# Designed miniproteins, single chains, continued (2), part 108

Each design is a single chain, and the fold is of that chain. pLDDT is the mean over its residues in the fold that is shown.

## One batch from the design tools (miniprotein)

Design m7747
Fold by ESMFold2-Fast:
Structure m7747 (fold): chain A 56 residues (1-56)
Amino acid sequence: SAEEVQAVTEKFKQQMAQIQAQTRRAVQAGDWDRVQQLQQQLDQLRAETKAQLEAL
C-alpha cells in the first residue's frame, strides 16, 4: 500500500541522515576505519530498503 511505502521511505530517510551525521563526526575525528564501516552500513540499508519496497 501507499502508506507502507511511505513508512519504509521515511524510516530510510531518518536512518540515512543518522549514518551521514555519524560519518561527518568520524571524518572530523580522522577515524577512516569508522567511515568505511558507515559506508558499508549505508549500502546495506539501501539494499534492505529496496528489498522491502519490492516485497510490497
Scores: mean pLDDT 87

Design m7748
Fold by ESMFold2-Fast:
Structure m7748 (fold): chain A 66 residues (1-66)
Amino acid sequence: ASVLKAELKKGQILTREEIVELLRKAGVKLPSENPSVIWLIETLESHGIYVTPVDGGEKFEVFRID
């Protein structure tokens, strides 16, 4: 959780693949090879990181970090 927050900043834009890689680095077990948008958002929220889909849902923007 703390390591994950240290790698992210407000206004940062990430692809789905970058989010998945970051979660793997943080030791988060993925439910599948292609997790749902809802799962990615909820999992990041559980770590105090809030994102919104941008670019038609292909990317996510970090708008809040607790």
Scores: mean pLDDT 77

Design m7749
Fold by ESMFold2-Fast:
Structure m7749 (fold): chain A 119 residues (1-119)
Amino acid sequence: GPGAELIKATDKMIEAIRNNDIESFKKYMEEAMRLAESPEEAMMVLSVAVGELLKQKELNKEVLELIIKYMQKLVDENPYSEITLERLKEMAKAAKSRGDKELAEAIEKIIKYMEKKMA
């Protein structure tokens, strides 16, 4: 399971999203992604960030761009990971269900890129 430091960084990241604290969000997202020891742990951090972001009334563009940047980095480092692809599909479906077109379209672009490499 994830280490205590990773859980702590992820919790602080969630708090930052809830408080619309962009600087703390960037800091704790970067810390959580650095502490993730596997693609599964990194995907867990991203899934949690997306889930919390989808609860907000207005999408913060800087938060969105940073999340997408880390998703792309994970895909570039693990282009053939079926687990990463499945988690991205789950997040895109969640974004669509909430009516968040920008987030859904950004994730779907990454999914298409990954599927094209797997073909």
Scores: mean pLDDT 82

Design m7750
Fold by ESMFold2-Fast:
Structure m7750 (fold): chain A 84 residues (1-84)
Amino acid sequence: LLEKAKEYAEEGYALVAEKYAATEGVDAEEAKERAKEAARKGVENSSPKVLAEVARKLAELLKEELPEAAEKFEKAAKAAEAIA
């Protein structure tokens, strides 16, 4: 389930990066790739409990602004909770 938490976190951060890259004229693909890399390292270096808490807070924060990313973070939180 750690692999699922990692996958959902990568997808969530990629969606956030894509949204903000578009508003700033930055290369969206590069921003998404950097976000996925950071998410992978974050998941690998954090406890499942911390991952679940952070992902849940991100889902709550983004549910109005970027519902697609919020859904991904909610799934990441559920996956992390299953292994915490």
Scores: mean pLDDT 75

Design m7751
Fold by ESMFold2-Fast:
Structure m7751 (fold): chain A 73 residues (1-73)
Amino acid sequence: SIEEELKRAIEGLEKAIANAENLSDVQARVAIHEAREAIEFAKKNEEKYPELAKKLIETAERVIELAEERLAR
């Protein structure tokens, strides 16, 4: 279901946040790409699942922030 896909995406990105300091440059770029895709998926489903979509967007934005900080070093 879409609800389970949103929850799985949130869980995956939360794990990426937990491991953000250990990302290689390649892994950081992949994480940014996946987070951007997750934001698009969340926006597409915002009408039906507003709370899950909001959490997914916030979690994905945090992944992008941390991965970009990692790449800047």
Scores: mean pLDDT 88

Design m7752
Fold by ESMFold2-Fast:
Structure m7752 (fold): chain A 60 residues (1-60)
Amino acid sequence: AKKEILDQLHIPKSAYEELLKLSFEEILQMTAQQLSDLTGASLATAEKILQKIREELRKL
Protein backbone atom coordinates (compact mmCIF):
# COMPACT_ATOMS: atom_id res chain seq x y z
CA ALA A 1 0.00 0.00 0.00
CA LYS A 2 2.66 2.59 1.00
CA LYS A 3 4.83 1.87 -2.07
CA GLU A 4 1.82 2.19 -4.40
CA ILE A 5 0.89 5.59 -2.93
CA LEU A 6 4.47 6.90 -3.22
CA ASP A 7 4.80 5.56 -6.80
CA GLN A 8 1.86 7.78 -7.84
CA LEU A 9 3.84 10.89 -6.76
CA HIS A 10 6.64 10.41 -9.37
CA ILE A 11 9.27 11.64 -6.89
CA PRO A 12 13.07 11.05 -7.15
CA LYS A 13 14.27 7.61 -5.97
CA SER A 14 16.32 9.16 -3.13
CA ALA A 15 13.20 10.93 -1.75
CA TYR A 16 11.17 7.71 -2.21
CA GLU A 17 13.71 5.66 -0.21
CA GLU A 18 13.72 8.22 2.67
CA LEU A 19 9.89 8.19 2.81
CA LEU A 20 9.82 4.36 2.89
CA LYS A 21 11.80 4.50 6.18
CA LEU A 22 9.02 6.57 7.83
CA SER A 23 5.46 5.61 8.80
CA PHE A 24 2.56 7.64 7.37
CA GLU A 25 1.95 9.01 10.89
CA GLU A 26 5.56 10.25 11.11
CA ILE A 27 5.33 11.86 7.66
CA LEU A 28 2.04 13.62 8.52
CA GLN A 29 3.61 15.06 11.72
CA MET A 30 6.20 16.85 9.52
CA THR A 31 5.77 20.25 7.93
CA ALA A 32 6.25 20.58 4.15
CA GLN A 33 9.56 22.38 4.89
CA GLN A 34 10.81 19.53 7.13
CA LEU A 35 9.84 16.96 4.50
CA SER A 36 11.56 19.04 1.78
CA ASP A 37 14.73 19.24 3.91
CA LEU A 38 14.67 15.49 4.66
CA THR A 39 14.08 14.27 1.08
CA GLY A 40 15.81 17.01 -0.96
CA ALA A 41 12.53 17.50 -2.87
CA SER A 42 11.10 20.96 -3.54
CA LEU A 43 8.64 22.52 -1.08
CA ALA A 44 5.86 22.12 -3.70
CA THR A 45 6.67 18.39 -4.06
CA ALA A 46 6.68 17.98 -0.25
CA GLU A 47 3.21 19.60 -0.07
CA LYS A 48 1.94 17.18 -2.78
CA ILE A 49 3.34 14.22 -0.80
CA LEU A 50 1.52 15.33 2.38
CA GLN A 51 -1.73 15.97 0.47
CA LYS A 52 -1.61 12.55 -1.26
CA ILE A 53 -0.98 10.67 2.02
CA ARG A 54 -3.83 12.56 3.77
CA GLU A 55 -6.23 11.73 0.91
CA GLU A 56 -5.28 8.02 0.90
CA LEU A 57 -5.61 7.72 4.70
CA ARG A 58 -9.13 9.26 4.55
CA LYS A 59 -10.14 6.28 2.33
CA LEU A 60 -9.04 3.72 4.95
Scores: mean pLDDT 75

Design m7753
Fold by ESMFold2-Fast:
Structure m7753 (fold): chain A 60 residues (1-60)
Amino acid sequence: SMRQQQIQQIQQQLRAGLDRNSEQIEQSAKYLGVPAEDIRNSALKMIPSTAETIVEQRAA
């Protein structure tokens, strides 16, 4: 369906955004005293639900 295609497209854009913002993630990790990998993995875990929310918001 169109919705599923849009969700997949947004997921890819969000993943690309994480790669583009890797430096900011590293800085945040240093500030919080946690591994940057933990922040990145948490963000990746949230991508599917975030993409669904964005698609629903745009459909309105």
Scores: mean pLDDT 78

Design m7754
Fold by ESMFold2-Fast:
Structure m7754 (fold): chain A 71 residues (1-71)
Amino acid sequence: SPYEKELEELVEKAREEASTLPEERKQKLLGYIDEVERTARGLLDEAKTDEEKKQVLEDFKLSVEFLLKKV
């Protein structure tokens, strides 16, 4: 699915950005990113419409931006 591919790319980018941070912050952020990824994958699997799938990806982006900025 193109939405699954986009989610995979977003996860890779988020992990890459987290990996540039000091080790303690990196480990904490990677843990949070894993949790947000699991939630997003579950929601994406349950989503039936393109609008719902796009919303899952947007929610993932916002969650990751918040985590990278605040943690």
Scores: mean pLDDT 86

Design m7755
Fold by ESMFold2-Fast:
Structure m7755 (fold): chain A 75 residues (1-75)
Amino acid sequence: LIEKGNEAFRQGKIDEAVELYVKEAEIAEKKGDLQSAADAYFNAASMLRMVGGEENLKKADELEKKGIALLSKLA
């Protein structure tokens, strides 16, 4: 019970952090700062990986793919 409560609380904080990083990534991408945008997506993915679980790992993979795609444009 306590363990589940801590996981839910931690997930809420991670979801907030992920939302802020994604917003920062979108702003950087609009400004053409592809490196900062990629870094923000990777930070969001890292936060999701810290929590773990299949859904969080799927979201992390999606955000990492977005970051990699942006870095590919920096050539």
Scores: mean pLDDT 77

Design m7756
Fold by ESMFold2-Fast:
Structure m7756 (fold): chain A 70 residues (1-70)
Amino acid sequence: APPPATPSGPEVLAKFVKELGVADGEEQRKAAEEASEAARRALEEGKPHEGKTVDAATGTLYAVEISPLP
């Protein structure tokens, strides 16, 4: 059977840098938006950009380095 295989996001490499601690729901949403923008800028400029990622299950924020895939 032909499987569906469609990538739904930008191709970036996110590397863990540091744990920032637990964030409120509003900060989690802002972090996700900032991470998405950083990934887009990384792809457009071809340079690494610092962003944040949030663990939705625990609400913990992490600092990550976002760079475009080669």
Scores: mean pLDDT 68

Design m7757
Fold by ESMFold2-Fast:
Structure m7757 (fold): chain A 75 residues (1-75)
Amino acid sequence: SLLEKMREKLEEARKAGLPDEQIAFLEQTLKAVEKLISEGKTKEQIANALRAAADSATDPRVQEALREMIEEIES
């Protein structure tokens, strides 16, 4: 469900016309999370990676999307 939510948020960002830089940031974050899942990392480790991405994000819309992804994994 986390990967599905991340893909949905990425498509929403594309449809909303977010700048290519912000789309690329979300795509790289999705790839990083997919890698962590494939390596069998814990939910806590994945949530920490998403928090680091949110702290690095400069666009408030990207920050909000990442916070929703953190809620999904921590629920």
Scores: mean pLDDT 84

Design m7758
Fold by ESMFold2-Fast:
Structure m7758 (fold): chain A 81 residues (1-81)
Amino acid sequence: MSQQLRQLGDQRRQQGQQLIQNGDFLSAGLQFSQSGLYYHMSGDFDSAIDSLNQAIQSFTQAGDLDSAKDVQSLRDTILSQ
């Protein structure tokens, strides 16, 4: 079962939260994006959307609007399934 993928999602989400606390919003966005992908692969839809929303917020705070839009498109694709 997808328990290993969910655990990877949890680990990346935790790393993203630590990076936010350190003010590293760009790296946080990357970790939250990866977390969302692992949760989606595990079938944990709610956690995937939460992580992708945190990635969008982190990239926006970093001023990386292109990455924020890319993650928003991924989130919207997942929500349309």
Scores: mean pLDDT 87

Design m7759
Fold by ESMFold2-Fast:
Structure m7759 (fold): chain A 83 residues (1-83)
Amino acid sequence: SDEEIRAAALALLEEVERVLGIEFSEEQRESFVDFLVSGTRNREHLETLMRGILSLAGNPETGELLSEEQREAVLARALARIP
């Protein structure tokens, strides 16, 4: 459901913020959630979109990307919000 996708998207952002020590604006959160809600056709598609986004996630000051282990941990926690 849209509500479940929204919950997963917010959980993904919260975990990225925690790992990178950053804070997204309300506008950034809303845009991201709306993107995933509108772009997602099924759970597999949601996972694919989230993996793609996480591959681009990094520290804004150093440009260092999240490790594969960090990306998988963040993804797993976000997807745990979907039954």
Scores: mean pLDDT 75

Design m7760
Fold by ESMFold2-Fast:
Structure m7760 (fold): chain A 76 residues (1-76)
Amino acid sequence: GALDLAKRAQPIRDQLLPLVGDYERLREAMRELAKVDPEATLAAAGTLIMQHLNEGNNENVRNITRATTEVLRELL
């Protein structure tokens, strides 16, 4: 359920947040986390995109969006 997904996504967000300014590190971390829990990883990425959009941090938004897109392509 939604509560379970949120609980799984929280530690993923905590791991990804310090990496959002470093595209290569962010992409590698998201790739590895998505192998374990793709739903929670995508939920975490979506939350981080919204957070950084609200902060006006366009560089971090671009990094997260690009990393998320590449990881999604690898999962398909």
Scores: mean pLDDT 86

Design m7761
Fold by ESMFold2-Fast:
Structure m7761 (fold): chain A 88 residues (1-88)
Amino acid sequence: NIGVSLKEEEKKEKIKEKIKELPKVVEEEVAAAPSEREKEYIREYGEMLEEYLKASLEDEEKAKKLKEEILAWMAEREAEEEAREAAA
C-alpha cells in the first residue's frame, strides 16, 4: 500500500483532525436523521468513535478494544432494526 511507513506524525495529525471534525459531522447527521431513535444512535456512535480515535493516538491496544465495542454496538443496532421491522 502506498502510504506511510515513515509518517507517524502525519497519521496522528489526520486522526486529530477527524476528532475535531467529528462533533460537527455528528451534529449534521443528527439534524438530518429521520427519527428520534436514529438521532440517539448517531450521537452514541459519535461518542464511541471519538473515544476510539483518541485511544488511537495514545494506545493502539485500547483503540482495538474500542473498535470491537463499536462493532458490537452496530450489530446490536442492526438486531434492533430487524426486531422492529419484524414486529411492525
Scores: mean pLDDT 75

Design m7762
Fold by ESMFold2-Fast:
Structure m7762 (fold): chain A 94 residues (1-94)
Amino acid sequence: SAEGEELLARAEEITADLPASVKRLVLDTVGYLLRKGELERAREVVERVERMREEGASPRDIALEVLRAAIETAERLGEENLKATLERMLAHLS
């Protein structure tokens, strides 16, 4: 959708100067939410990352926030294998 493409473009812009791993995590999470039809949740994630950037949040804090959003969605959609993988990533970053 045009709105989904705009959200991905915004996500790419706000993460341009972040470490490549964190940028990929944000873009992959937004893309995942859009593929699952979770447009409003994808928008919330982008707006939250924009706010965190304005507040000077660390790349680590941004990664943790984005992982929590991805885990919540995987749990809600019953994607147990994806949830388990994301929870392991979160544990290593926490």
Scores: mean pLDDT 87

Design m7763
Fold by ESMFold2-Fast:
Structure m7763 (fold): chain A 72 residues (1-72)
Amino acid sequence: MTSYELTVEALAAIPGIDEERARRIADFLREHGLPTPEETAELARELGLSPETLRRAIEEATARVLAEEAAA
């Protein structure tokens, strides 16, 4: 769906997150929604990111998707 593609693009635009990591994060969000702090820590370890970097990336990507939906 369009929201998924927008999420991938928004995540990949964040420094330190490549397209492969962006797709992995977007897949998680699509299947499970927003991660808990524990899920964020686990996913960050799998991706080789800090939990803080991953949390910030998800917050920024989610905000961008919501802003685009509000503008449409």
Scores: mean pLDDT 78

Design m7764
Fold by ESMFold2-Fast:
Structure m7764 (fold): chain A 99 residues (1-99)
Amino acid sequence: MRAQLERDIEIALLRMASEVSRIASKTAEARGDSQAASLFNQASQLFDQGAEALERGDFATAQQLRQQGLQLVEQGISLDPQKLELSQQLKETSRKALE
């Protein structure tokens, strides 16, 4: 049965998106951009919650949480252009997780 392996990969990708968002948050904070840091930190929490939803088999909730996380990442990069590259990695990872 391949469904479990696909779910495990999607969970791993969401956890990776969470970790990258947390790194973005700390970097924005180090640059003095507390607003961007807050947005990236919130995105990290949403991606972790999305992974938890996938662990329960709740794909609809996971998709909603992923979309909210991506939205916050987009807002964060608009406030911290130095994080544009990191935001692109986050979008790609999250898209693949729930595609």
Scores: mean pLDDT 77

Design m7765
Fold by ESMFold2-Fast:
Structure m7765 (fold): chain A 86 residues (1-86)
Amino acid sequence: SAKLEEIHALLAEFRAELAKVLSPEDVAAVTTYLGIAAQEIADGRMSVEEAREALRRWLAGNLSPEDAAAVWRLAERTLERIEAVV
């Protein structure tokens, strides 16, 4: 769908920004996780608020506190843009 294509473009932009601050392995992990969440939002199975809370918990469990904080800042902007298109 057009919404999914737009969300995928936003995720590609997010991945490019993550690549400036994270290792390739961490970029892949974060983008895979957010990609799944974005698909659930697009399909109406998850709200953006639920995705924010789930992502915040995932980052805390999978990245260092400093990397989690940096990624969260980028992710908030991306989730706001996803919310605007769903």
Scores: mean pLDDT 81

Design m7766
Fold by ESMFold2-Fast:
Structure m7766 (fold): chain A 77 residues (1-77)
Amino acid sequence: MQDLLDRISELMSKVSRLASELGKPKEVLFDLNERITQALDSGDEADLRQVIKELEKLKEELEKELEKKKKEKEEKE
């Protein structure tokens, strides 16, 4: 369980940094935080693993969006 919690913390930190760099509203992260809280309340490892998968997907999408935003900046120069 601790390793799952550590992974969630790591991914949350990464996602928060990416969202901050993108100037994104916290709405998508707020919804995911709610699900994390629910998984912790249930004590179900399957729920925690599902949240990790969702965080990993969100991280990938945010990284892609950040790359696209950086390309836009380069194209203007």
Scores: mean pLDDT 73

Design m7767
Fold by ESMFold2-Fast:
Structure m7767 (fold): chain A 95 residues (1-95)
Amino acid sequence: SKSTKEAAETAIEKINEVIDSLKNGSSDDEIDDKVGEMIMTMTQKMLVSDSEGRKLLNWTLIEFMKIYDDYKKTGNKEEAIKNLEKLIEELKKKA
């Protein structure tokens, strides 16, 4: 649907910014900043989304935070990037 597509596009854009930070050798503080920006942007998008868009954004934040929590525990950037790229593929399927 249109609402699902717009929610997915917002999420994909912000997740890609985090992926780029991981790939470009950004510091942990810079990565944390991009994650914070993503959470803020997606939370704000939820406030103006319908129930379908809100559910997609909420699901995305939960899945993202699982991946990010694992990254913070392991330090494995390669696995984090792979899992975030898979999350983007799932978002494209739901759009």
Scores: mean pLDDT 87

Design m7768
Fold by ESMFold2-Fast:
Structure m7768 (fold): chain A 75 residues (1-75)
Amino acid sequence: SEKQQAAKPAAEAHKKLTENLPDTASMFANLSGEDLVRYSAAARAFLEAMAEDAPLEEVRAAAQAFADTINAILA
C-alpha cells in the first residue's frame, strides 16, 4: 500500500539499528542519553503518524526523520 511505501525508510533504518544493536540492553549500553531521547522522540512522532492514519506526506516526513535519526546515531 502507499502507506507501507511511505513508511519504508523507517522500516529499513530500524532493521539496520537492530542488526547493530539487537535489543534494548544493547541500546542502553552503547547510546548516549541524548541519542536515546532523540531516538524516542523520532519513534513517537512516526508511530503517531501511523496510528492517526495521517496524510501520506506526514507519514513520509516522520518516517524519513526517524530514519535520519537512526542513521545519525549509527554514524
Scores: mean pLDDT 81

Design m7769
Fold by ESMFold2-Fast:
Structure m7769 (fold): chain A 66 residues (1-66)
Amino acid sequence: MEEIIKEAVKKALESEDSFDLELPAEQYSADLVMAIKEELEKHGIKFTGWAGLSPSTLRIFFEKLK
């Protein structure tokens, strides 16, 4: 979980407004999405939404607050 959250922050910093996370379907949860939101917000990144594209892929939408 911790490594997935770190990967999410890294991808957000390298991306414009969205990024895709690859994970096993069993790691897809509301708790994971909320943890990603909280960590992004600590880095000045506004979490705007998410979508499950497949059992192993989450798309995260965000806005950089400058």
Scores: mean pLDDT 75

Design m7770
Fold by ESMFold2-Fast:
Structure m7770 (fold): chain A 86 residues (1-86)
Amino acid sequence: SEAEKRKIREVAEEIARLLKERAEEAGLSEESARRGKEAAEKHSDKKEAAEVAKLLAEGVITGDVGLVARAIEKALLNNPEERELV
């Protein structure tokens, strides 16, 4: 339903904010994020997982919380079991 999609988006946005805050505290570099993106792009047989990883890495590299939120939203929609982590 639209209400469920909205709730998933709100949760994804909150997780994205927390991840950005923790990444900054941990001093994660753009190089680490870029290497992660390159590794994800190599796995064509797992397109959905690769797409999520690419969006997440791009969001970290560019500082775009919206991209990070979209990556998390895709992961939660495609893997319902991960919703219990939020």
Scores: mean pLDDT 62

Design m7771
Fold by ESMFold2-Fast:
Structure m7771 (fold): chain A 81 residues (1-81)
Amino acid sequence: MEEAYEYAKELARKVADVAGRTDEEFIEEMAKRIVEEAKRAIEEYGAEELLKMLDEGIANTTNPHTIEYLELLKRIVEALV
């Protein structure tokens, strides 16, 4: 759980930077939402299928920011299972 939150916090910092936000409270709230959405996706698709979809997404994109986001999402999902 802690590892998933750490990866989510890293992703939340990238989102906050794009949004022009630097406050830690926003980053922490966003990280919690990211973890809850990842849990929901695991419940909806299953962890194995979700990881496969994330791997396919990484393989099929050339946008470096999208690759970074998908890799962090993959680490969050892996840390939750």
Scores: mean pLDDT 80

Design m7772
Fold by ESMFold2-Fast:
Parts: C-alpha cells; sequence; structure tokens
Structure m7772 (fold): chain A 75 residues (1-75)
C-alpha cells in the first residue's frame, strides 16, 4: 500500500478535483481531504493525467477550498 499526496484545485458539490504532481491514484482508491473543520472521505471516480476527481461520501459545502491537502490510499 502507498499514500499519494495531492492538492484541491476545484470543488463542485460532492465532486472534488485534485492535482497530483507525482504518481497518480487509481479509480476506486480511497481519498481523505483536509477541510477547515474536519476531514472528508471519498473515492476516486476518474483520473486524467495529473488530475483526479474524488466523489465525497457527504457534501463539504464551504468547508473545502482550493489549496486543501488530499491523501490517496492505493492498494
Amino acid sequence: SRVIEGTVVGVDGKLVTVEVTGEPPRVGDRALIGGSTKDYEGVVVSVDGRRAVVELREPADDDLKVGDKVLFFTS
């Protein structure tokens, strides 16, 4: 198992777009995103080059913003 780091570049409801500078995650990998008040869990639903889209388990509303840290857990 590996941990991959990324940064939020967009938020649209439950969908969070994340930029990864190194190794990309895979579709189906678990993600954890650090919000202002709590962490949010999600799953990778698409990957295109250096960008991944994470679908959150719950909407984050205004708690997530561009620049927030993302961890991907790959099997």
Scores: mean pLDDT 84

Design m7773
Fold by ESMFold2-Fast:
Structure m7773 (fold): chain A 84 residues (1-84)
Amino acid sequence: SLLETELPEAASDQEILDLARLALEYYGVDAEELVEEALENRDTDPEKAREALGKVLAALAARAREEGLGSGPETDALLDKLLA
């Protein structure tokens, strides 16, 4: 979405990776391949890393809304960041 295309430019790759890992851990989303692809490409191909992270964030945001948002305080903080 528009927010996700703008957010990766504002935040560092490292910050986005940490954010995606937290969301994966809290929501139990099986997107390990995408997170690993982002980590592997962060130095070599940062654009590919950002694209992979965008997919992870989109999937996590969709699941968060379907589950009625936050089952934890860190999840609420993540969603506030995405929705801000």
Scores: mean pLDDT 58

Design m7774
Fold by ESMFold2-Fast:
Structure m7774 (fold): chain A 89 residues (1-89)
Amino acid sequence: KTFTLVLETEGEQSMVSDAIAEIAATGRVSAYAAAVFHAVFGISLDELRPGDRARVTVNGVELTPSDSEERAKELVLSSLPTTIVLEIL
C-alpha cells in the first residue's frame, strides 16, 4: 500500500518532519507518526498503524536509516510543495 502525500504549508512541514525522520530511521510507523498523518492528511489509523513497516521518499529522494534525522528533516523543509511517498511494506 502506497500513500502519495503533498505538503503545501510550512505548518504541515513542521508537523510532518519529525514523523518522517522517525520512519526513515526505524523503517516503521511510530504511534506519533500515525497520529500526525491522521491529523494532517486524514489517513485512518486502520490504514496506517503503529508498527507498520514503511519506506519513505521525499521529493524523489529515498530516505534510509543511514540518513541523519537532520537530513531527513531538511529534505521535508527544503521546498513547498513537498511530495512524500510512504510505502507500507
Scores: mean pLDDT 80

Design m7775
Fold by ESMFold2-Fast:
Formats: structure tokens, sequence, C-alpha cells
Structure m7775 (fold): chain A 74 residues (1-74)
């Protein structure tokens, strides 16, 4: 389907994992939405780098993606 989770819901997920900076949240959300839409290796790598810059572990990467894809449509 074309519906995507709200940015507010995605920000709440990121905050729960310790990403509290709003600029970082927006950057990660944009990269996450691109990676989910394209599946492109470059978009996935950019997302992983942004998550690593926030101090997140590889285990948290999968958890964040799973939490986001299970959010209800706005």
Amino acid sequence: GTPVPSRAQMRAVLRSYGVTDEAAQERIIELLLRALATGDHADVVALLRALQEQGLSPDQFGAIVADVVNLPAP
C-alpha cells in the first residue's frame, strides 16, 4: 500500500531508542522512508551511517525498522 506512518510516530520510535535531536530524527526518517521505498544499497548504507552517528547498535537497527513498519498509517 501507499500509506506511510506519520513522522510524529516515527519520531516517537527514534526517541525510544535514544535519538532525541530533532534534526537527526528528520534525517533518519527521510533515509528510512527512502530505504523502505527503494531497497537500494546506497539508501540502506546512508540509513545505517545515520543510525551509527547516533550511537545505535546493529541490533537496534533491525528493531527500529521493525517498529516503524508496524506503525499504523496516519
Scores: mean pLDDT 75

Design m7776
Fold by ESMFold2-Fast:
Structure m7776 (fold): chain A 81 residues (1-81)
Amino acid sequence: SLTIRVVEEALRELGVEEEKIEKVRKYLEEVKPLDGVIPRELWKKLAELAGVEEEELKKKVLEILIDEGVKALVEGVEKSF
């Protein structure tokens, strides 16, 4: 899942402990949000479980999604998918 992967990466980059990241992953696996769609209430819950500020989590997820989009375009040209 794109949503689970980018949230985990964001939490790691924010320095969240692996135990908390695992709890967030498990919660997302239960909720199964649609990729690219995270409701407002879900952001608050994820930030609370991870012990980070909601806005910092949103900002980091956006940064990762932008970087992944650029990387996918560049690697698509280089690797001939």
Scores: mean pLDDT 72

Design m7777
Fold by ESMFold2-Fast:
Structure m7777 (fold): chain A 86 residues (1-86)
Amino acid sequence: SLEDLIAKLRELVEQLARMLREMGMEEAADKLLAETEELIRHVETLPEEEAKATIRMAARFLQGAIDTLTAQHPELPRPERIEIPE
């Protein structure tokens, strides 16, 4: 459901925000969280299938960023893998 996708997006954003904070990038983490809530508000105004597609794209982008950051910073705690429902 759209609600499940939004919940998973929030979980991914929280993981990335935690990694950014561990790197001392607190302002970047706060901005990421704020921009994610704005995106969620926007997609809730879209038709359901378009909203779902937008959230899935955002989630895949965030997962790619988390994977890249984890590979570059092996000293950071490894985040739990979050699966995005199709």
Scores: mean pLDDT 80

Design m7778
Fold by ESMFold2-Fast:
Structure m7778 (fold): chain A 99 residues (1-99)
Amino acid sequence: MKFSEEQIEQALSSLDENLLNQIGESKNNLKAYLLTLQNSNFVHPVYEVKLNDVEQVLEENEGNVSAAAEELQNRYQIPAKEARGIVGCLLLYKKCQEM
């Protein structure tokens, strides 16, 4: 399911600020990431990780963002900043689905 920019912005305003601080990515960058993933069928264009795979990793780590990001770094050989951004993008996507 694809979301409009307005839906993404509304979801961003509903994300917990402490969670955003753990991700370390700006709201504008998370919005850009989700828009990019929507245009690539929810598969990362560089690392080939699917958004569903990220969701599974987050669930395996009991919703712990830092642990999920570390798992993505190890499993897919993704740099730390990009791994955190991908987890942030999934959380934004889930928030859009809940609205």
Scores: mean pLDDT 77

Design m7779
Fold by ESMFold2-Fast:
Structure m7779 (fold): chain A 100 residues (1-100)
Amino acid sequence: SSEEKKMAELVQKIFEKLLEIYEKTVKENPEYKEIVLKFVKEVEEEMAKVYEEAVKNKWSFEEFAKKLLERIKEIIENSDIPEEVKKEVLEAIEKVIKES
């Protein structure tokens, strides 16, 4: 459906921003490679789960975006990544959602 396509596009845009942040962070601090990669993988897996849930339950794009942000914020809060990286990720994701 049109809404499912918009949801998939949002997931792709968020993932692209996460990869940009990962590449920048690892270039500046190679020691963070393992912990940031683990974080990116956890967010990717959670986004896939939220997408499947949204499709199954016929969520609106607005509800999907809200639930997606809530679940990603929880992963950010519980992650071992540096606080500066947490802030950059959160700001980037909020911007992508706002522009969608």
Scores: mean pLDDT 88

Design m7780
Fold by ESMFold2-Fast:
Structure m7780 (fold): chain A 83 residues (1-83)
Amino acid sequence: DELLEKAKKLKEEGDKYEEEEKFYEAGLKYFESGVLYDQAGKKDEAIEMFKKAEKSFEKALEKGDLRSRILLETVKSLLASLE
């Protein structure tokens, strides 16, 4: 399943950016992973990835990266729509 393989790879890339404290980049990778899990019908995995993206974007904002503000609102809206 190409979508699931790509989603898993994006999660692993996000985890690596989190370890490097590159929280904006981590959030983007988790967000992309969540979108692909959602497209594949993997609701629980999509929710998990969007929650990771939310946390990463919040950390990016705490470090002064204002680019995360709109993305954080988007992720929160998607989470509300899924559950």
Scores: mean pLDDT 87

Design m7781
Fold by ESMFold2-Fast:
Structure m7781 (fold): chain A 60 residues (1-60)
Amino acid sequence: MKATVTLPDGQVVEGEILSSTASGVALVAAPTATPPGLVLARGDSAEDGAHLEGLAHLVA
C-alpha cells in the first residue's frame, strides 16, 4: 500500500507501507527520500493513499 508522508524535515514523499498497528503507527519505505530509508509515521489510517505524519526518518 502506498502513502504520502510528510517527513520531520519537511520533505513530502510517496512511500510503501511495510507494516502498521491499530494505534495508527506505520513503518513506511521511502526510497525517494533524502537520504533514502524507512520512516516511522502516524496517521488515523494506514491504508492505500493515506497521508501520514513522519515521526522519525530511519536511515539504514
Scores: mean pLDDT 73

